# Designed miniproteins, single chains, continued (2): the designs that were tried, part 9

Each design is a single chain, and the fold is of that chain. pLDDT is the mean over its residues in the fold that is shown.

## One batch from the design tools (miniprotein)

Design m4282
Fold by ESMFold2-Fast:
Structure m4282 (fold): chain A 72 residues (1-72)
Amino acid sequence: AAMPGVELDPETLRELERRARELERQIQATPDLDKRIQLVIDWYREQARRLGWDEAAFEARLAQFDAKLAAA
């Protein structure tokens, strides 16, 4: 079952880490906050689609992430 919280294969995890590092470099190269936020959201959406996560579960994750940013 492709539910969020399912353990990822080591190969998939390494690929996600590589993409995350590339995203981080793009974020650091982008001075605009709005564009930075959009890059992060787009990246998470792409990973959710790739991993077969439900849209509702992904939306819940985004809400939690937004709450974390507001608290930081």
Scores: mean pLDDT 67

Design m4283
Fold by ESMFold2-Fast:
Formats: C-alpha cells, structure tokens, sequence
Structure m4283 (fold): chain A 98 residues (1-98)
C-alpha cells in the first residue's frame, strides 16, 4: 500500500542523495578544491556503510514480497552505481596521496 510506496521513495531518495554527495566529492578532489584527509576517508567509508545498509533493507523488502522485481532491480542498480563511485573516490584519493 501507500506506506510501502513511501518507504521505497525514501530509500530511493537517500541512495540518490548519497550518489550526489560522492559525485561532488570526486569533482572537488579533481578540481583541487578538496584535499585527501583521514576525515574525508572516514566520511566516504560512512557513505559506503550506509549504502550497504540500504542494500540490506531493499533485499528484506523483496524477500517479504513487499516490492516488485522491477523496483528491486532498479534500487539495486542505484546501489551498485553508488558503490562504484565510492571505489572511484578511494582510487582518486590513493592517486592524489602518491
């Protein structure tokens, strides 16, 4: 019903916001506006852990039959995109520290 639609919309919005944050961090690092730091690495790790938590929530909704296969596949692709951006950010930090 409407409650599950609201939960799915909230999860999607949070994934999209996390993706936007990582993209901004990558852009700022490439532009020299942001420098590698332990604090930045810990923030990126926190975003990765939140994406993993959202993956767990999506898996649980699907296993309970509360979302469609189409909704599941869409949300999982967004999470995969987010995790790919995390790997790109961490690689960029490593290159900038070398």
Amino acid sequence: GSMIKAEVAKIRKEIEELIREVRRLIEDLRAGKLKPSKDLILRIIAIALRLIGLEFDVELLYKKGLISEEEYNELMKLIEEGLKLIKEAMKLIDELLA
Scores: mean pLDDT 91

Design m4284
Fold by ESMFold2-Fast:
Structure m4284 (fold): chain A 84 residues (1-84)
Amino acid sequence: MEEIEKIIKKIEELVSKYLSLDAEEQYEIRLEMMKYYLKLAGVSEEEAEKLIEIIRNQDPSKREEMEKARELVTKGAEIYEELL
């Protein structure tokens, strides 16, 4: 429970920061938010970092892992919305 509350707080901090940033910084904030959504979906910190790297690189050989990462990000975002 403490870990979930910590993740929610980090997402809220990133959202508040997002609107004041330029496009390149906004891209980095989006990737960081996706990492926390992955953690809310039950992904370990190490696995979440690997999945975000796959999304960042858009490697065609990692298509299945990228699709899995996108599904887990969506699930994490839904969990975040339910906790608001």
Scores: mean pLDDT 78

Design m4285
Fold by ESMFold2-Fast:
Structure m4285 (fold): chain A 74 residues (1-74)
Amino acid sequence: MVDQLGQQYQQNVEQGKKYLQQGDYKKAAEYYQQAANNLQQIAQISPDLPQHARDALLQQSEQLKQQAKQLQQQ
């Protein structure tokens, strides 16, 4: 369900930001990783999503994965 995944994405980004502000970079990275996974799932399960929109979601997912990896190395 795309709207449920979108809600999970927003929750994971919000949690990541909270942990980032508290200096817990490992937990922030975990939540950003989950948010990236949510975007990837939305791209994969949305049958009515045009290819360019799917590609955009996958690009955003990769950017979040890179950000999470950078936070893990803090």
Scores: mean pLDDT 81

Design m4286
Fold by ESMFold2-Fast:
Structure m4286 (fold): chain A 57 residues (1-57)
Amino acid sequence: GVAASELAVGDRVRFTDADGEVHEGTVAGIGMDGKRVIVGLPDGSLRVVPLENVTLL
């Protein structure tokens, strides 16, 4: 995991979803509480991911 203060829109990140699958994408937004990250995937979909599951690349 990373701190919310270390993330910016446009950063490349890796995360593991609830099914244990690993995804890589780009930060599209950060939740106002600093606990969730909105990640854009290469297929054009968006994922809302807990911050603790996110790794900065």
Scores: mean pLDDT 76

Design m4287
Fold by ESMFold2-Fast:
Structure m4287 (fold): chain A 62 residues (1-62)
Amino acid sequence: GENQQKALAGAQHNAPALAAGLELASGEPATVELDLSDTTLTVRARAGDVEVVTTSLLSETG
């Protein structure tokens, strides 16, 4: 549905921002935290003063 398409597009769109943020803080120790919902995985990455969040759609049918 529309919500599924928006979630997927958001995750794909934010992936480059996550990579660029970590690259900007190159050499800093990075902390990655995963928040899992039934159909959604949220990745929070922090490196130095940089924090970025990416949301990915997961299959709920295991």
Scores: mean pLDDT 61

Design m4288
Fold by ESMFold2-Fast:
Structure m4288 (fold): chain A 77 residues (1-77)
Amino acid sequence: METQALRDALLSMSRKASAGASPQEVLDAGIRTLERHGVLDSPVGRQARDALEEAARQGDISEGLRRVGEIVQSNEP
């Protein structure tokens, strides 16, 4: 389920951030979680990956988390 993969990505990113990881490491954890769930090539997975990659380029972890959260909300039944 794509929504569950996005939630797991948010959880992984939040755990890394709480452990003091860099913004790049936190965002990479999110991308790897989506990849492990096999959703990176889905429309929602590509949207989340693009948002995370943009946030990583800007060094803004909060923006990355916000955008993935919005994608989760948009895909709730």
Scores: mean pLDDT 77

Design m4289
Fold by ESMFold2-Fast:
Structure m4289 (fold): chain A 78 residues (1-78)
Amino acid sequence: NPEEARRQAIEYVEKAIEAVKQGNLDKAIEYASLAARYAQKAGNFEAAEYVIKAKQAAEQGDLDSAIEYLEKALETLR
């Protein structure tokens, strides 16, 4: 169900943003990985690409870039 997958992707992107804001990079990376998976299931490959970039930024400790990419992913899912 692409619509349900889209809703799950939005939820996990929002959780990833919150985790980054809290400085919890392990949770941010976990939620971003789930968000990318659901974005792909929803057929939104642009959102998945942004989430993957956010995950890479978080892994490098670049919190500002991680949030920016997650917000771009959220915009494409809406």
Scores: mean pLDDT 87

Design m4290
Fold by ESMFold2-Fast:
Structure m4290 (fold): chain A 65 residues (1-65)
Amino acid sequence: SPGDLGLTTPREIKAMQIATSELLKGKSQEEAAKIVAEKTGLSMEEARRIVKKAKALLETSGIKI
């Protein structure tokens, strides 16, 4: 669940969805983090944390990005 990823707010869940989408488009982690921060209002530090979790989740699910 989102909570198992340390995502506790609707904004963090939305950030994870955006991060996943941007990574699947072939964007780098830094580019994805910038877009997440811009669209959600999260800090760059929080955005990078969420992007890192999204990448790990995708790789664990057999999706290579």
Scores: mean pLDDT 80

Design m4291
Fold by ESMFold2-Fast:
Structure m4291 (fold): chain A 53 residues (1-53)
Amino acid sequence: MDRIVRAVELLLTGRYSLREVAYLSGFPSLATFTRAFTAVVGSSPAEFRAGLA
């Protein structure tokens, strides 16, 4: 769950692509990150970012 908290923080900065957020949060791929994030947060990382815009 630590990795998802870090991912949320990185998404809030608006400075990183989804791939970069996945990598910096310690996920081995964007696909793995998307599945984990969606399972924990209830929305995809792309949907979450769109809601911040």
Scores: mean pLDDT 80

Design m4292
Fold by ESMFold2-Fast:
Structure m4292 (fold): chain A 59 residues (1-59)
Amino acid sequence: MDEFRAVPLDEDNTKLRVEGRVTDEAARRLAELYPNVKELDLSEAPDLTEEGRAALAKL
């Protein structure tokens, strides 16, 4: 299983590209590491599950 990877697309970390699988734990980590995130680009996360999407929606 591949872990998720978060790649900043903007200088202020307001746009974030997420790759791979995202769990609730990963979503918590994203919020902690990127408190300024406004837009998540999930186009490169084809393996993202419904649970992963729900977790990201909590941000």
Scores: mean pLDDT 67

Design m4293
Fold by ESMFold2-Fast:
Structure m4293 (fold): chain A 65 residues (1-65)
Amino acid sequence: AYDEFVEVRNALADLPVPPEEGLAALGRRLVDASGITDPDARDRALRDVVDTGRRLLEEARSRLE
């Protein structure tokens, strides 16, 4: 999950016009998810953050063609 987050974050940052606000929001969500004490809930939350990042990447790419 975390490695997948880094991959998605880097892909977003490598876009011609990176979504700076989206990247900041994604980073905050990662910090919040990482603070969850229950391992299963934390892993689920981290997965949700990654999925959110992937959706943001897809939306950004769609806007650029």
Scores: mean pLDDT 75

Design m4294
Fold by ESMFold2-Fast:
Structure m4294 (fold): chain A 61 residues (1-61)
Amino acid sequence: YEMKDGSLESFAKATVAAAREKGASEEELKEGERRLMEAAQNGDNKTLLELAQELIARAEK
């Protein structure tokens, strides 16, 4: 139940995996993973959530 940093990084990785399943390109996955991991490491919950939603939305289209 450790919710510090590790929870945000886990969320970032899960988001990248979901985007891959939705058909995101390798370039979008690499860029998305880097940005999501940076936000997670900085503890920036708002940016992390927004980036996750944008990545998934682009993959779904």
Scores: mean pLDDT 76

Design m4295
Fold by ESMFold2-Fast:
Structure m4295 (fold): chain A 65 residues (1-65)
Amino acid sequence: MGMEDIEEGGRILEALGLMLQGRGAEAAALNSPENLERAMGILGEILDSEEELTTAEQAQAAVAA
């Protein structure tokens, strides 16, 4: 098990949390473009799994990214 992978995952989750809170600029400042891209991928997966959720929630997530 890669400890480096855990650290990278932690940064991605931190970016995701900041983006969900509407602090996307801080997420971008704290993370590499790669980590942001992965965080956006996770957001997309969450939204896809919650396909029946309101379009407004998807729009909010997109704005936060």
Scores: mean pLDDT 65

Design m4296
Fold by ESMFold2-Fast:
Structure m4296 (fold): chain A 70 residues (1-70)
Amino acid sequence: GSMSLEEIREKLKKLAEEAEKKYGIKIEVVSLPPRLSLYSDEDIEKAEELLKKGKVIIASSGEEFRKALA
């Protein structure tokens, strides 16, 4: 999709807050590289799936983030 990095950051923050409220887990969201500003809706959906499973997403690079979504 045509989602901006700012929108992706906001959506990830909302997912973390919702997962914390719904599943009682703590989630850390780290800064993502600017070159990944064109994340797909599929990437966000996979991140949400991981959060629902109680997994913490910690990524210091785009490669680590994509690996976490695999």
Scores: mean pLDDT 58

Design m4297
Fold by ESMFold2-Fast:
Structure m4297 (fold): chain A 71 residues (1-71)
Amino acid sequence: QRSRQLSLRADRLLDDGRRLYDRGDAVGLRDRALQARDLHLQAQRLGDLRSATRAGIAAASNVGGYRDALG
C-alpha cells in the first residue's frame, strides 16, 4: 500500500516538473525529478519490483537528460 502511494506521489512530481520545463524552468524540472527519484527508491525498498523498474528508467532518462539540459 505505502509503496503504491509513494509511486503515485512521484508521478505527480514528474508531471509538475514537466509543466515547469514547458515554462522554461529547467532547474525546477530537475528538482522535481530528484524528489520523484527519492520516492521511487523508497518504494523499491518496500519490495515493489514495478517501482524499482520505474525508478531505474526515471534515473536514466530524466536525471541524465536534465543534467545535459542544465550544462
Scores: mean pLDDT 67

Design m4298
Fold by ESMFold2-Fast:
Structure m4298 (fold): chain A 63 residues (1-63)
Amino acid sequence: SALERLQELLEKAEKEGLHALSKEDQAAILIYTTTLSNAEIAELVGVSVATVSRLRRLFPLRE
């Protein structure tokens, strides 16, 4: 599930640091844990705004 994947990413980030995650996984963590806009997350992580928007749609926590 999306929640299980998020927990795995958070555990990896805590143990190995955010740099151990792909840029897409870093963006996914920020999507779930912050109120930042797609543009702000894209700038912080170094991905496109389209990538952040896609990740929000692939991992909806709104069920």
Scores: mean pLDDT 72

Design m4299
Fold by ESMFold2-Fast:
Structure m4299 (fold): chain A 73 residues (1-73)
Amino acid sequence: TEEEEQVLKEFNKLVEEHKDDAEVWKTIGNRLKDINRYDLAIEAYEEAIKLKPEDAELWNELGDAYIALKQLD
């Protein structure tokens, strides 16, 4: 969908720019999860965690995304 294309474009832009904002990575990770792109959501949450490793919510979201990705196998 157009929304899916937009989310992917924003994710790629953040990757290219090496964005140093954990909340931006968390937001895009949540949007990627909403479109069932758990693979990319994991990458986004990992980038957020690198910037803010003390955020327990990010670790929980990362774990949930890994579980969801495994269920698709």
Scores: mean pLDDT 82

Design m4300
Fold by ESMFold2-Fast:
Structure m4300 (fold): chain A 91 residues (1-91)
Amino acid sequence: AEVSLEDIDGKSIKATLRVTPEVKGRVVLTIHDESSGKTYVAVAEPGETVVLEFPASETIKDIVLREVLGEPTDPLQVVAEKRIDVTAKVK
């Protein structure tokens, strides 16, 4: 799974989650804003591209990617976790 971050207007960040077809489980992207208590979530199946927009905030420090196996109603088995620093300006 790959995430690209784009600053749209200095107020919002666009996260593009691209999942290759070779990934066996779904990928869950989670962004937590500590100051507002809001959590932004996107879920992508293998081969999907999902876009998530969220407000730029100093209290959003990272994006958590989890590759999970299992049904949404079953206990999810987290296979892999990756944290991405959202303060890194990719030019």
Scores: mean pLDDT 67

Design m4301
Fold by ESMFold2-Fast:
Structure m4301 (fold): chain A 57 residues (1-57)
Amino acid sequence: PDAATVAAMPDDRAAAGVAWAAAQGNLEGARESLEALRKAGYSDAAIAGAERALQQA
């Protein structure tokens, strides 16, 4: 999903969105979404979860 959509999601759904984008081969979009989560002030746990999902893709 786009960065704005990811930033609007609950923490667990936001991490799932990053994982989904990475699974689709959209690594650039997944990284953009992860940056949006950091900019939006999401919790360290949510950011770590999204980073882990991206690394496992």
Scores: mean pLDDT 70

Design m4302
Fold by ESMFold2-Fast:
Order: structure tokens, then sequence, then C-alpha cells
Structure m4302 (fold): chain A 81 residues (1-81)
């Protein structure tokens, strides 16, 4: 498991260095927020804090974010069982 953690860390550092070189640090930070959002969606357990975070990242209201997360959760549940 340490190999996977180190590899992800290296990929993150490389991506960050490229963003610094290209002047796209803002886009990199937004990408990190999107990755966290995807992680929340995949996890299948959604809290009010997760809803607020997703709403902020996507630039939508909290109610719309809740509907998005609920729908994604249902789709994920249907695919599994």
Amino acid sequence: MEEGREKLRELREKRRAEAERNGTMEQFEKQEEVVRTISILIRGEISEEDIEFVAKVLGIDKETAREYLERFKKINEEIEK
C-alpha cells in the first residue's frame, strides 16, 4: 500500500510543478477540489459538509448539490445492487 501512496504523491508533485511552470496553479487547485468531490461521490456516504463543499466547488446552490449527490448515490447503488 505504501507504493500506491508514494506514486500518488509523486504524481501530485509533478502536476503541481507543471502548473507552476505553466502559470496554471489556479486550475490545479480547482482540479484538486474536483478530485475531492469525485472521491466524495464514489465513497457513497454523504454529509452536510460534503454537500456544502460540492456546492462551492461546482458553483451551484446547496439544494442543487444535494440533488446531484443523491442522484449519483442512487446510480452507484443500482450498479452494485
Scores: mean pLDDT 69

Design m4303
Fold by ESMFold2-Fast:
Formats: sequence, C-alpha cells, structure tokens
Structure m4303 (fold): chain A 65 residues (1-65)
Amino acid sequence: SAELEALEKELLGALWRALEAGRLSEDQVQALGRAYRARFQPALDAGDWATAKAITRETLARVRA
C-alpha cells in the first residue's frame, strides 16, 4: 500500500540519519533490520497489511527514541 511504502521510506531515512549522526552503529542498524524483517516478512506473506504497518511504525519509533 502507499501508506506502507511511505512508512518504509521514513524508516530507511531515520536509520540513515541515526547512522550518519553516530547514534546507531552499522551493527545496530543491521540488527534492527534483521529483527524488523523477521516480524515484517510473515505479515507480508499472510497479506496482513495492518500488522506490517504496525511493525514498521514500532520499529521507526525505536529508531527515533
């Protein structure tokens, strides 16, 4: 969905800014990405867009904390 695509772009931008600012290391970004995909992929495979969006928002909030 357009909303999910926008949320994913926002998450990628937030991760990039955190890495550039030195707030997160490359290892931390990779670990967050793996944790995100482990939850996100089953939701996508099930066609559960609401859960996929919720996982993306939750991850974005953690990156910005």
Scores: mean pLDDT 85

Design m4304
Fold by ESMFold2-Fast:
Structure m4304 (fold): chain A 111 residues (1-111)
Amino acid sequence: ALEERVRAALEAMIAAADPAGARLERVTGVEQLAERRYRALAVLRDTATGTPYVALLELELTDAGELRVTGARLLGLLAPAAVQEAARAAFREAGVSEEALARALALARAL
């Protein structure tokens, strides 16, 4: 239920942003941080280039019962090494475990 709600919220956000093509492939981890705050890792693909991304998503359960994406950080697998290292550091600072990040990266590389 929660993973499905995160998927729906992210798909709605992607559709609303009308990107030139981002496809959600996987939601890899969902963690409750507080009563109404969640964190998720998602594997996305740029439909124009086929480039995989790992996204760190912050989500809030609103008073209306809607799950909303409130923040996103992207780790592009074809980004320069320094950019990838900065994104990885930001994921760690947000509290993402090395195990969770490694799983998301393995799934993205397998695409």
Scores: mean pLDDT 77

Design m4305
Fold by ESMFold2-Fast:
Structure m4305 (fold): chain A 55 residues (1-55)
Amino acid sequence: SMETQERIARLERAIETLERMIKQMREEGGPESDIKEMEEQVERLRELLRKLRES
């Protein structure tokens, strides 16, 4: 459905944004604790995306 496609696109954009932020923080030597928290958030979103794609 279009709704499912929109949800998938939104999740993909969120993951891309977070991965870009993680890369920037690593390049700037940002706090490792914040980087780890963002990496965990990416994993959660990837899991949701996998489940949504299997629907």
Scores: mean pLDDT 85

Design m4306
Fold by ESMFold2-Fast:
Structure m4306 (fold): chain A 75 residues (1-75)
Amino acid sequence: MFKLDGPKEVSELLEELIARMDRDGHADFAREADETYRRATHISENSGEVSDEEKKETLEAFRRVAEKIAAYLAE
C-alpha cells in the first residue's frame, strides 16, 4: 500500500494559511475550513460507521474549501 498522507509540514502550512486568512478578515471561512478538516478526519477514523452520503458530503465540502483557498492564493 502506498502512503497517501503528506508530510506534517503540509498540515502546518494549511493551518498557517487558515490563520493568515483569518487575520485578513476571512474569519468565517477560516472556521468553515477548520470544521471541514475535523469532519474529514473523524470520517477517516470511523469510516465503517459513517454513511456513504455523509462521506460524499464531507468530500464535496473539503473540495470547496480547497478551491476557496486556491482562489485566495491567486489574488
Scores: mean pLDDT 69

Design m4307
Fold by ESMFold2-Fast:
Structure m4307 (fold): chain A 79 residues (1-79)
Amino acid sequence: MKEKEEERKLHIRSVALMMRAVAVWEAYRLGEITPEQAAAELRRIADELDSIAEKTGDPLIRKMAERVRARAEELEAEV
């Protein structure tokens, strides 16, 4: 049942990507990275989440991608 293993791996990856998005945002808030660096990494994370949402059909992962992308766009607008 390789399909269940693949789906599990994609869900684990989506959680890891969300944790990374939070870490990127916190690093930006603490002044550890620039808004440009934060926006670039958040866009990359959003693109990977969109890919996982397409493969899994999970609306929650799609909503996560949208939220991360919105944060990246907010940072780009501030600069």
Scores: mean pLDDT 82

Design m4308
Fold by ESMFold2-Fast:
Structure m4308 (fold): chain A 90 residues (1-90)
Amino acid sequence: MPLLEAGVLVATGKPARVTVVARDSPEVEKLEKELREKGIEPEIVYMDDETIELADQVEQATKAGDYKKVLELEEELEERERELVERARE
């Protein structure tokens, strides 16, 4: 029986969790600290080389104004990020 899962999550008052897929950089440590100070527990999933390459391709296509390629690459990047999060939780 579905217990309004979204409503239960909002009503529980437990610390919020945020999953962040990020490159290994000093900015990640700063973000993690800021989230913890706000009572949010960060789950940091670092990008592998393939995910970094896809992210770099999205940035290059955006700079070039190739929006069709950006949309295609962003779809692939989102799928890869989802797989990284799922793998990190196993």
Scores: mean pLDDT 69

Design m4309
Fold by ESMFold2-Fast:
Structure m4309 (fold): chain A 78 residues (1-78)
Amino acid sequence: MSYDFRKLSGEEIRKIIEELIKQGKTGEAMYATNEAMEILSLEEVREILELMLESEDPLLREFAEGALEIVDEREAAS
């Protein structure tokens, strides 16, 4: 899939990812989050990953834990 996230605010991107999670589209939600990680600030990305950690889907939670480690490493480098 492909979303033009560069045209969207962080809030709009978060809403898209939240909707994908609610629809059970785990792979699409993970892909959209990876695209968001390249476009959004580390703070905005963290908010999205925290949303995924609250998911009942264990694959989303595992993905979010790994992605948060990357975000934390990038923040420590700042």
Scores: mean pLDDT 77

Design m4310
Fold by ESMFold2-Fast:
Structure m4310 (fold): chain A 69 residues (1-69)
Amino acid sequence: MLDLDEIAARVAELSGLTPEQARKAAEAAIDVLRKGGSLGEWANAAMEASGITLDQGKRAAFAVAAAGA
């Protein structure tokens, strides 16, 4: 079970994003995860959805993977 609020909180903490950007990044990453995408695809989706850097997108993808594993 993936808790979007918990994942968004971890993304904000690890990436230094605003709560709004963290929610967008978490939602995009979770959507890619549900479709069977790779960690790189999660990072790219998070980056595109929230307008964050690739480094922040990678941190967001890691947070989603850690919470969803």
Scores: mean pLDDT 71

Design m4311
Fold by ESMFold2-Fast:
Structure m4311 (fold): chain A 94 residues (1-94)
Amino acid sequence: MIEYEVEELSRRVEGDIVTVSLRVTLANGAVLHVHVLIDRAKRTVGVFATLTLPDGTRVSFSLVLPIPEGWSDEEAVEAGLRAALERAEAYIAS
């Protein structure tokens, strides 16, 4: 796994919807912006991410994960972030 630093830019709670925006700085100089949308009623995590490579190339992707029973919002955010990082690393791999 590439070394990274995570900064939480914003968090909003609107009923059953929790939206967390993260900025991830990767050791290679790439920046990953991740929006995690937790739908508590549907028990899903939507992940919307934009990877900016050091050369300025941008790649956007999205994915949806189920929330297992008993997961906290924090566990859902962590799972979304991990999935976004795994996808981003696939674009960076040389």
Scores: mean pLDDT 82

Design m4312
Fold by ESMFold2-Fast:
Structure m4312 (fold): chain A 91 residues (1-91)
Amino acid sequence: SAAAEAYYRDVREKAEANPEDVSEELRRFLERVDKEGPEAALRALLEEEARAAGLSEEELRRAEELFREFLRLYHEVGPAAATAEVAERVA
């Protein structure tokens, strides 16, 4: 919850700082967050992307675990450090 809210807050701040750089996909995501909340919107996005990619149940479970860890790190150390840490674990 807190991690998802922190992620959403940072994404929204970046979108507000550079509105002309906001993709239609990001705009739709932000609208979904406003309607359903950040946690529900992020979960739905992950499930939709996993389904589109044809991930197995085991791959989806691993993706969910990595995503939860990413959100936790994002909340604690910020986006750049969280991205680097997750990339190191996947590499």
Scores: mean pLDDT 68

Design m4313
Fold by ESMFold2-Fast:
Structure m4313 (fold): chain A 92 residues (1-92)
Amino acid sequence: MEKKLKEAEEGVKKNPSDKKTQQAVDYVQQGLDYFRQGNLQQSAQYFQQGIRYAQEGLKEGDKNAKKALEAALLGLGQVQLEAKGQNIELNL
């Protein structure tokens, strides 16, 4: 997850990306921050937003969108696995 997020961030910084991909990276960063704080519900919601915006960026042809999407999907998967282990129900 962090490697794909860093690759997406570096791609956006080096080459201007579509607004949707930039929003996706921002949502994934916030999702990761909430995950590190143990706020799994907020983390899941932010990664889900990251997926949505990355998919829109991908539809718009932004080459950085795929890396943002991969980071968001990995992040959501980690949150869902952690929530299941803690017997927490996520509203997505």
Scores: mean pLDDT 78

Design m4314
Fold by ESMFold2-Fast:
Structure m4314 (fold): chain A 66 residues (1-66)
Amino acid sequence: SELQEMIEEYKKKRDKTIEEEMKKVNEIVAALPSKEQADMLKERALKKIKEELENEKFYIELWVSN
């Protein structure tokens, strides 16, 4: 229960960060001549951001398990 609450609170905070970071990525990729390249870079950026979120979740879980 506590772990779930911590994860949900973290996700809400991180979702805002993801939105802000993706806004910056969208500005960068908008300068690219190819929409296909832009979409690929956006997907890679989102994947990287999500990986960072999962890494943080791992540390939260490790903290609660102790």
Scores: mean pLDDT 72

Design m4315
Fold by ESMFold2-Fast:
Structure m4315 (fold): chain A 55 residues (1-55)
Amino acid sequence: MSAEQRADMAARVAANLEKLYTALTGPESEAESERQRIDDELAKVNAEKAALAAT
């Protein structure tokens, strides 16, 4: 196979493995990542609101 064909197959396999990993490990790790992302967004919004209130 060419390098491009091999890369395409690798990307497809990686996507399938990600779905399988999520199914096998359950939602606990996803919940942790999601909570961290939400906390980060809330901190950003709160900082922007504080800056606007101070102005």
Scores: mean pLDDT 69

Design m4316
Fold by ESMFold2-Fast:
Structure m4316 (fold): chain A 61 residues (1-61)
Amino acid sequence: NAYELAYKIAKEKADASDDPLTAVSEGAREAYQLLVDQGIPREEAARAAVKAANDVLKELA
């Protein structure tokens, strides 16, 4: 599941950083690239990464 993978990456980055906003953004970018490398369409990968990043940020707010 593209969303679950993106969520995990973003969450792990946020947990390891004192700046969760920047860390989540970096994690979303890494997740997007990983999904594209796995053959997931660019549009679908972007949607999954953005949704996961927003959901992680909402939990941290």
Scores: mean pLDDT 83

Design m4317
Fold by ESMFold2-Fast:
Structure m4317 (fold): chain A 95 residues (1-95)
Amino acid sequence: MPEFSDEEAKEILERAIRLLEEAIRAQQAGDRLTAQIQIGMAAIELGLARMFAGSNKKVQEAIDLLVQAAQAIEAGDLAAARQYLAQARKVLESI
């Protein structure tokens, strides 16, 4: 398996955060298809981070928070989604 540095993990998670922020904007505009595509792209990024994160607990915590954000967007709970994204960013700052 390729090894990711903490910096590479941060870059992957930051891309996932940006995709989910764009999904929130699409959902607010009523563009559910674009929101679903962006959530799907974020899920691919999170899958890569999860596969190569190893035992880094903070990376795993950030992944779990971003999964919760994606689920909140799908449910239309954009306030909860924003809270999960903010918490994930705070976890990333501590990696």
Scores: mean pLDDT 82

Design m4318
Fold by ESMFold2-Fast:
Structure m4318 (fold): chain A 100 residues (1-100)
Amino acid sequence: SRLEKAFEAIEEVIEELREIKRELEEKGLLELAERVERGITQIRNAKEEAEETGDVLEALDRVISVLEDLKRYAETVDPEAAARLEEIIKKLRERKKEIE
């Protein structure tokens, strides 16, 4: 279903962000790691709201917005993390089109 596909996409994003956070902590980039953790929390909240409302497209838009904000900050701190965030955004935008 559209709802299942959207939630799978959101969970995949959370997993990828957790991996990015770990790598940033290993590099000592603690402020960016904290921002990624905050992003994960915002994404989880968007998923929980969509579970109540059924509005998966709104949830995906909120997730994309969080990722774009993280990417903008990452571009100034760690270009490798910014590049990974760009790929996550691109993949999620393609999945959103399939759900629309």
Scores: mean pLDDT 89

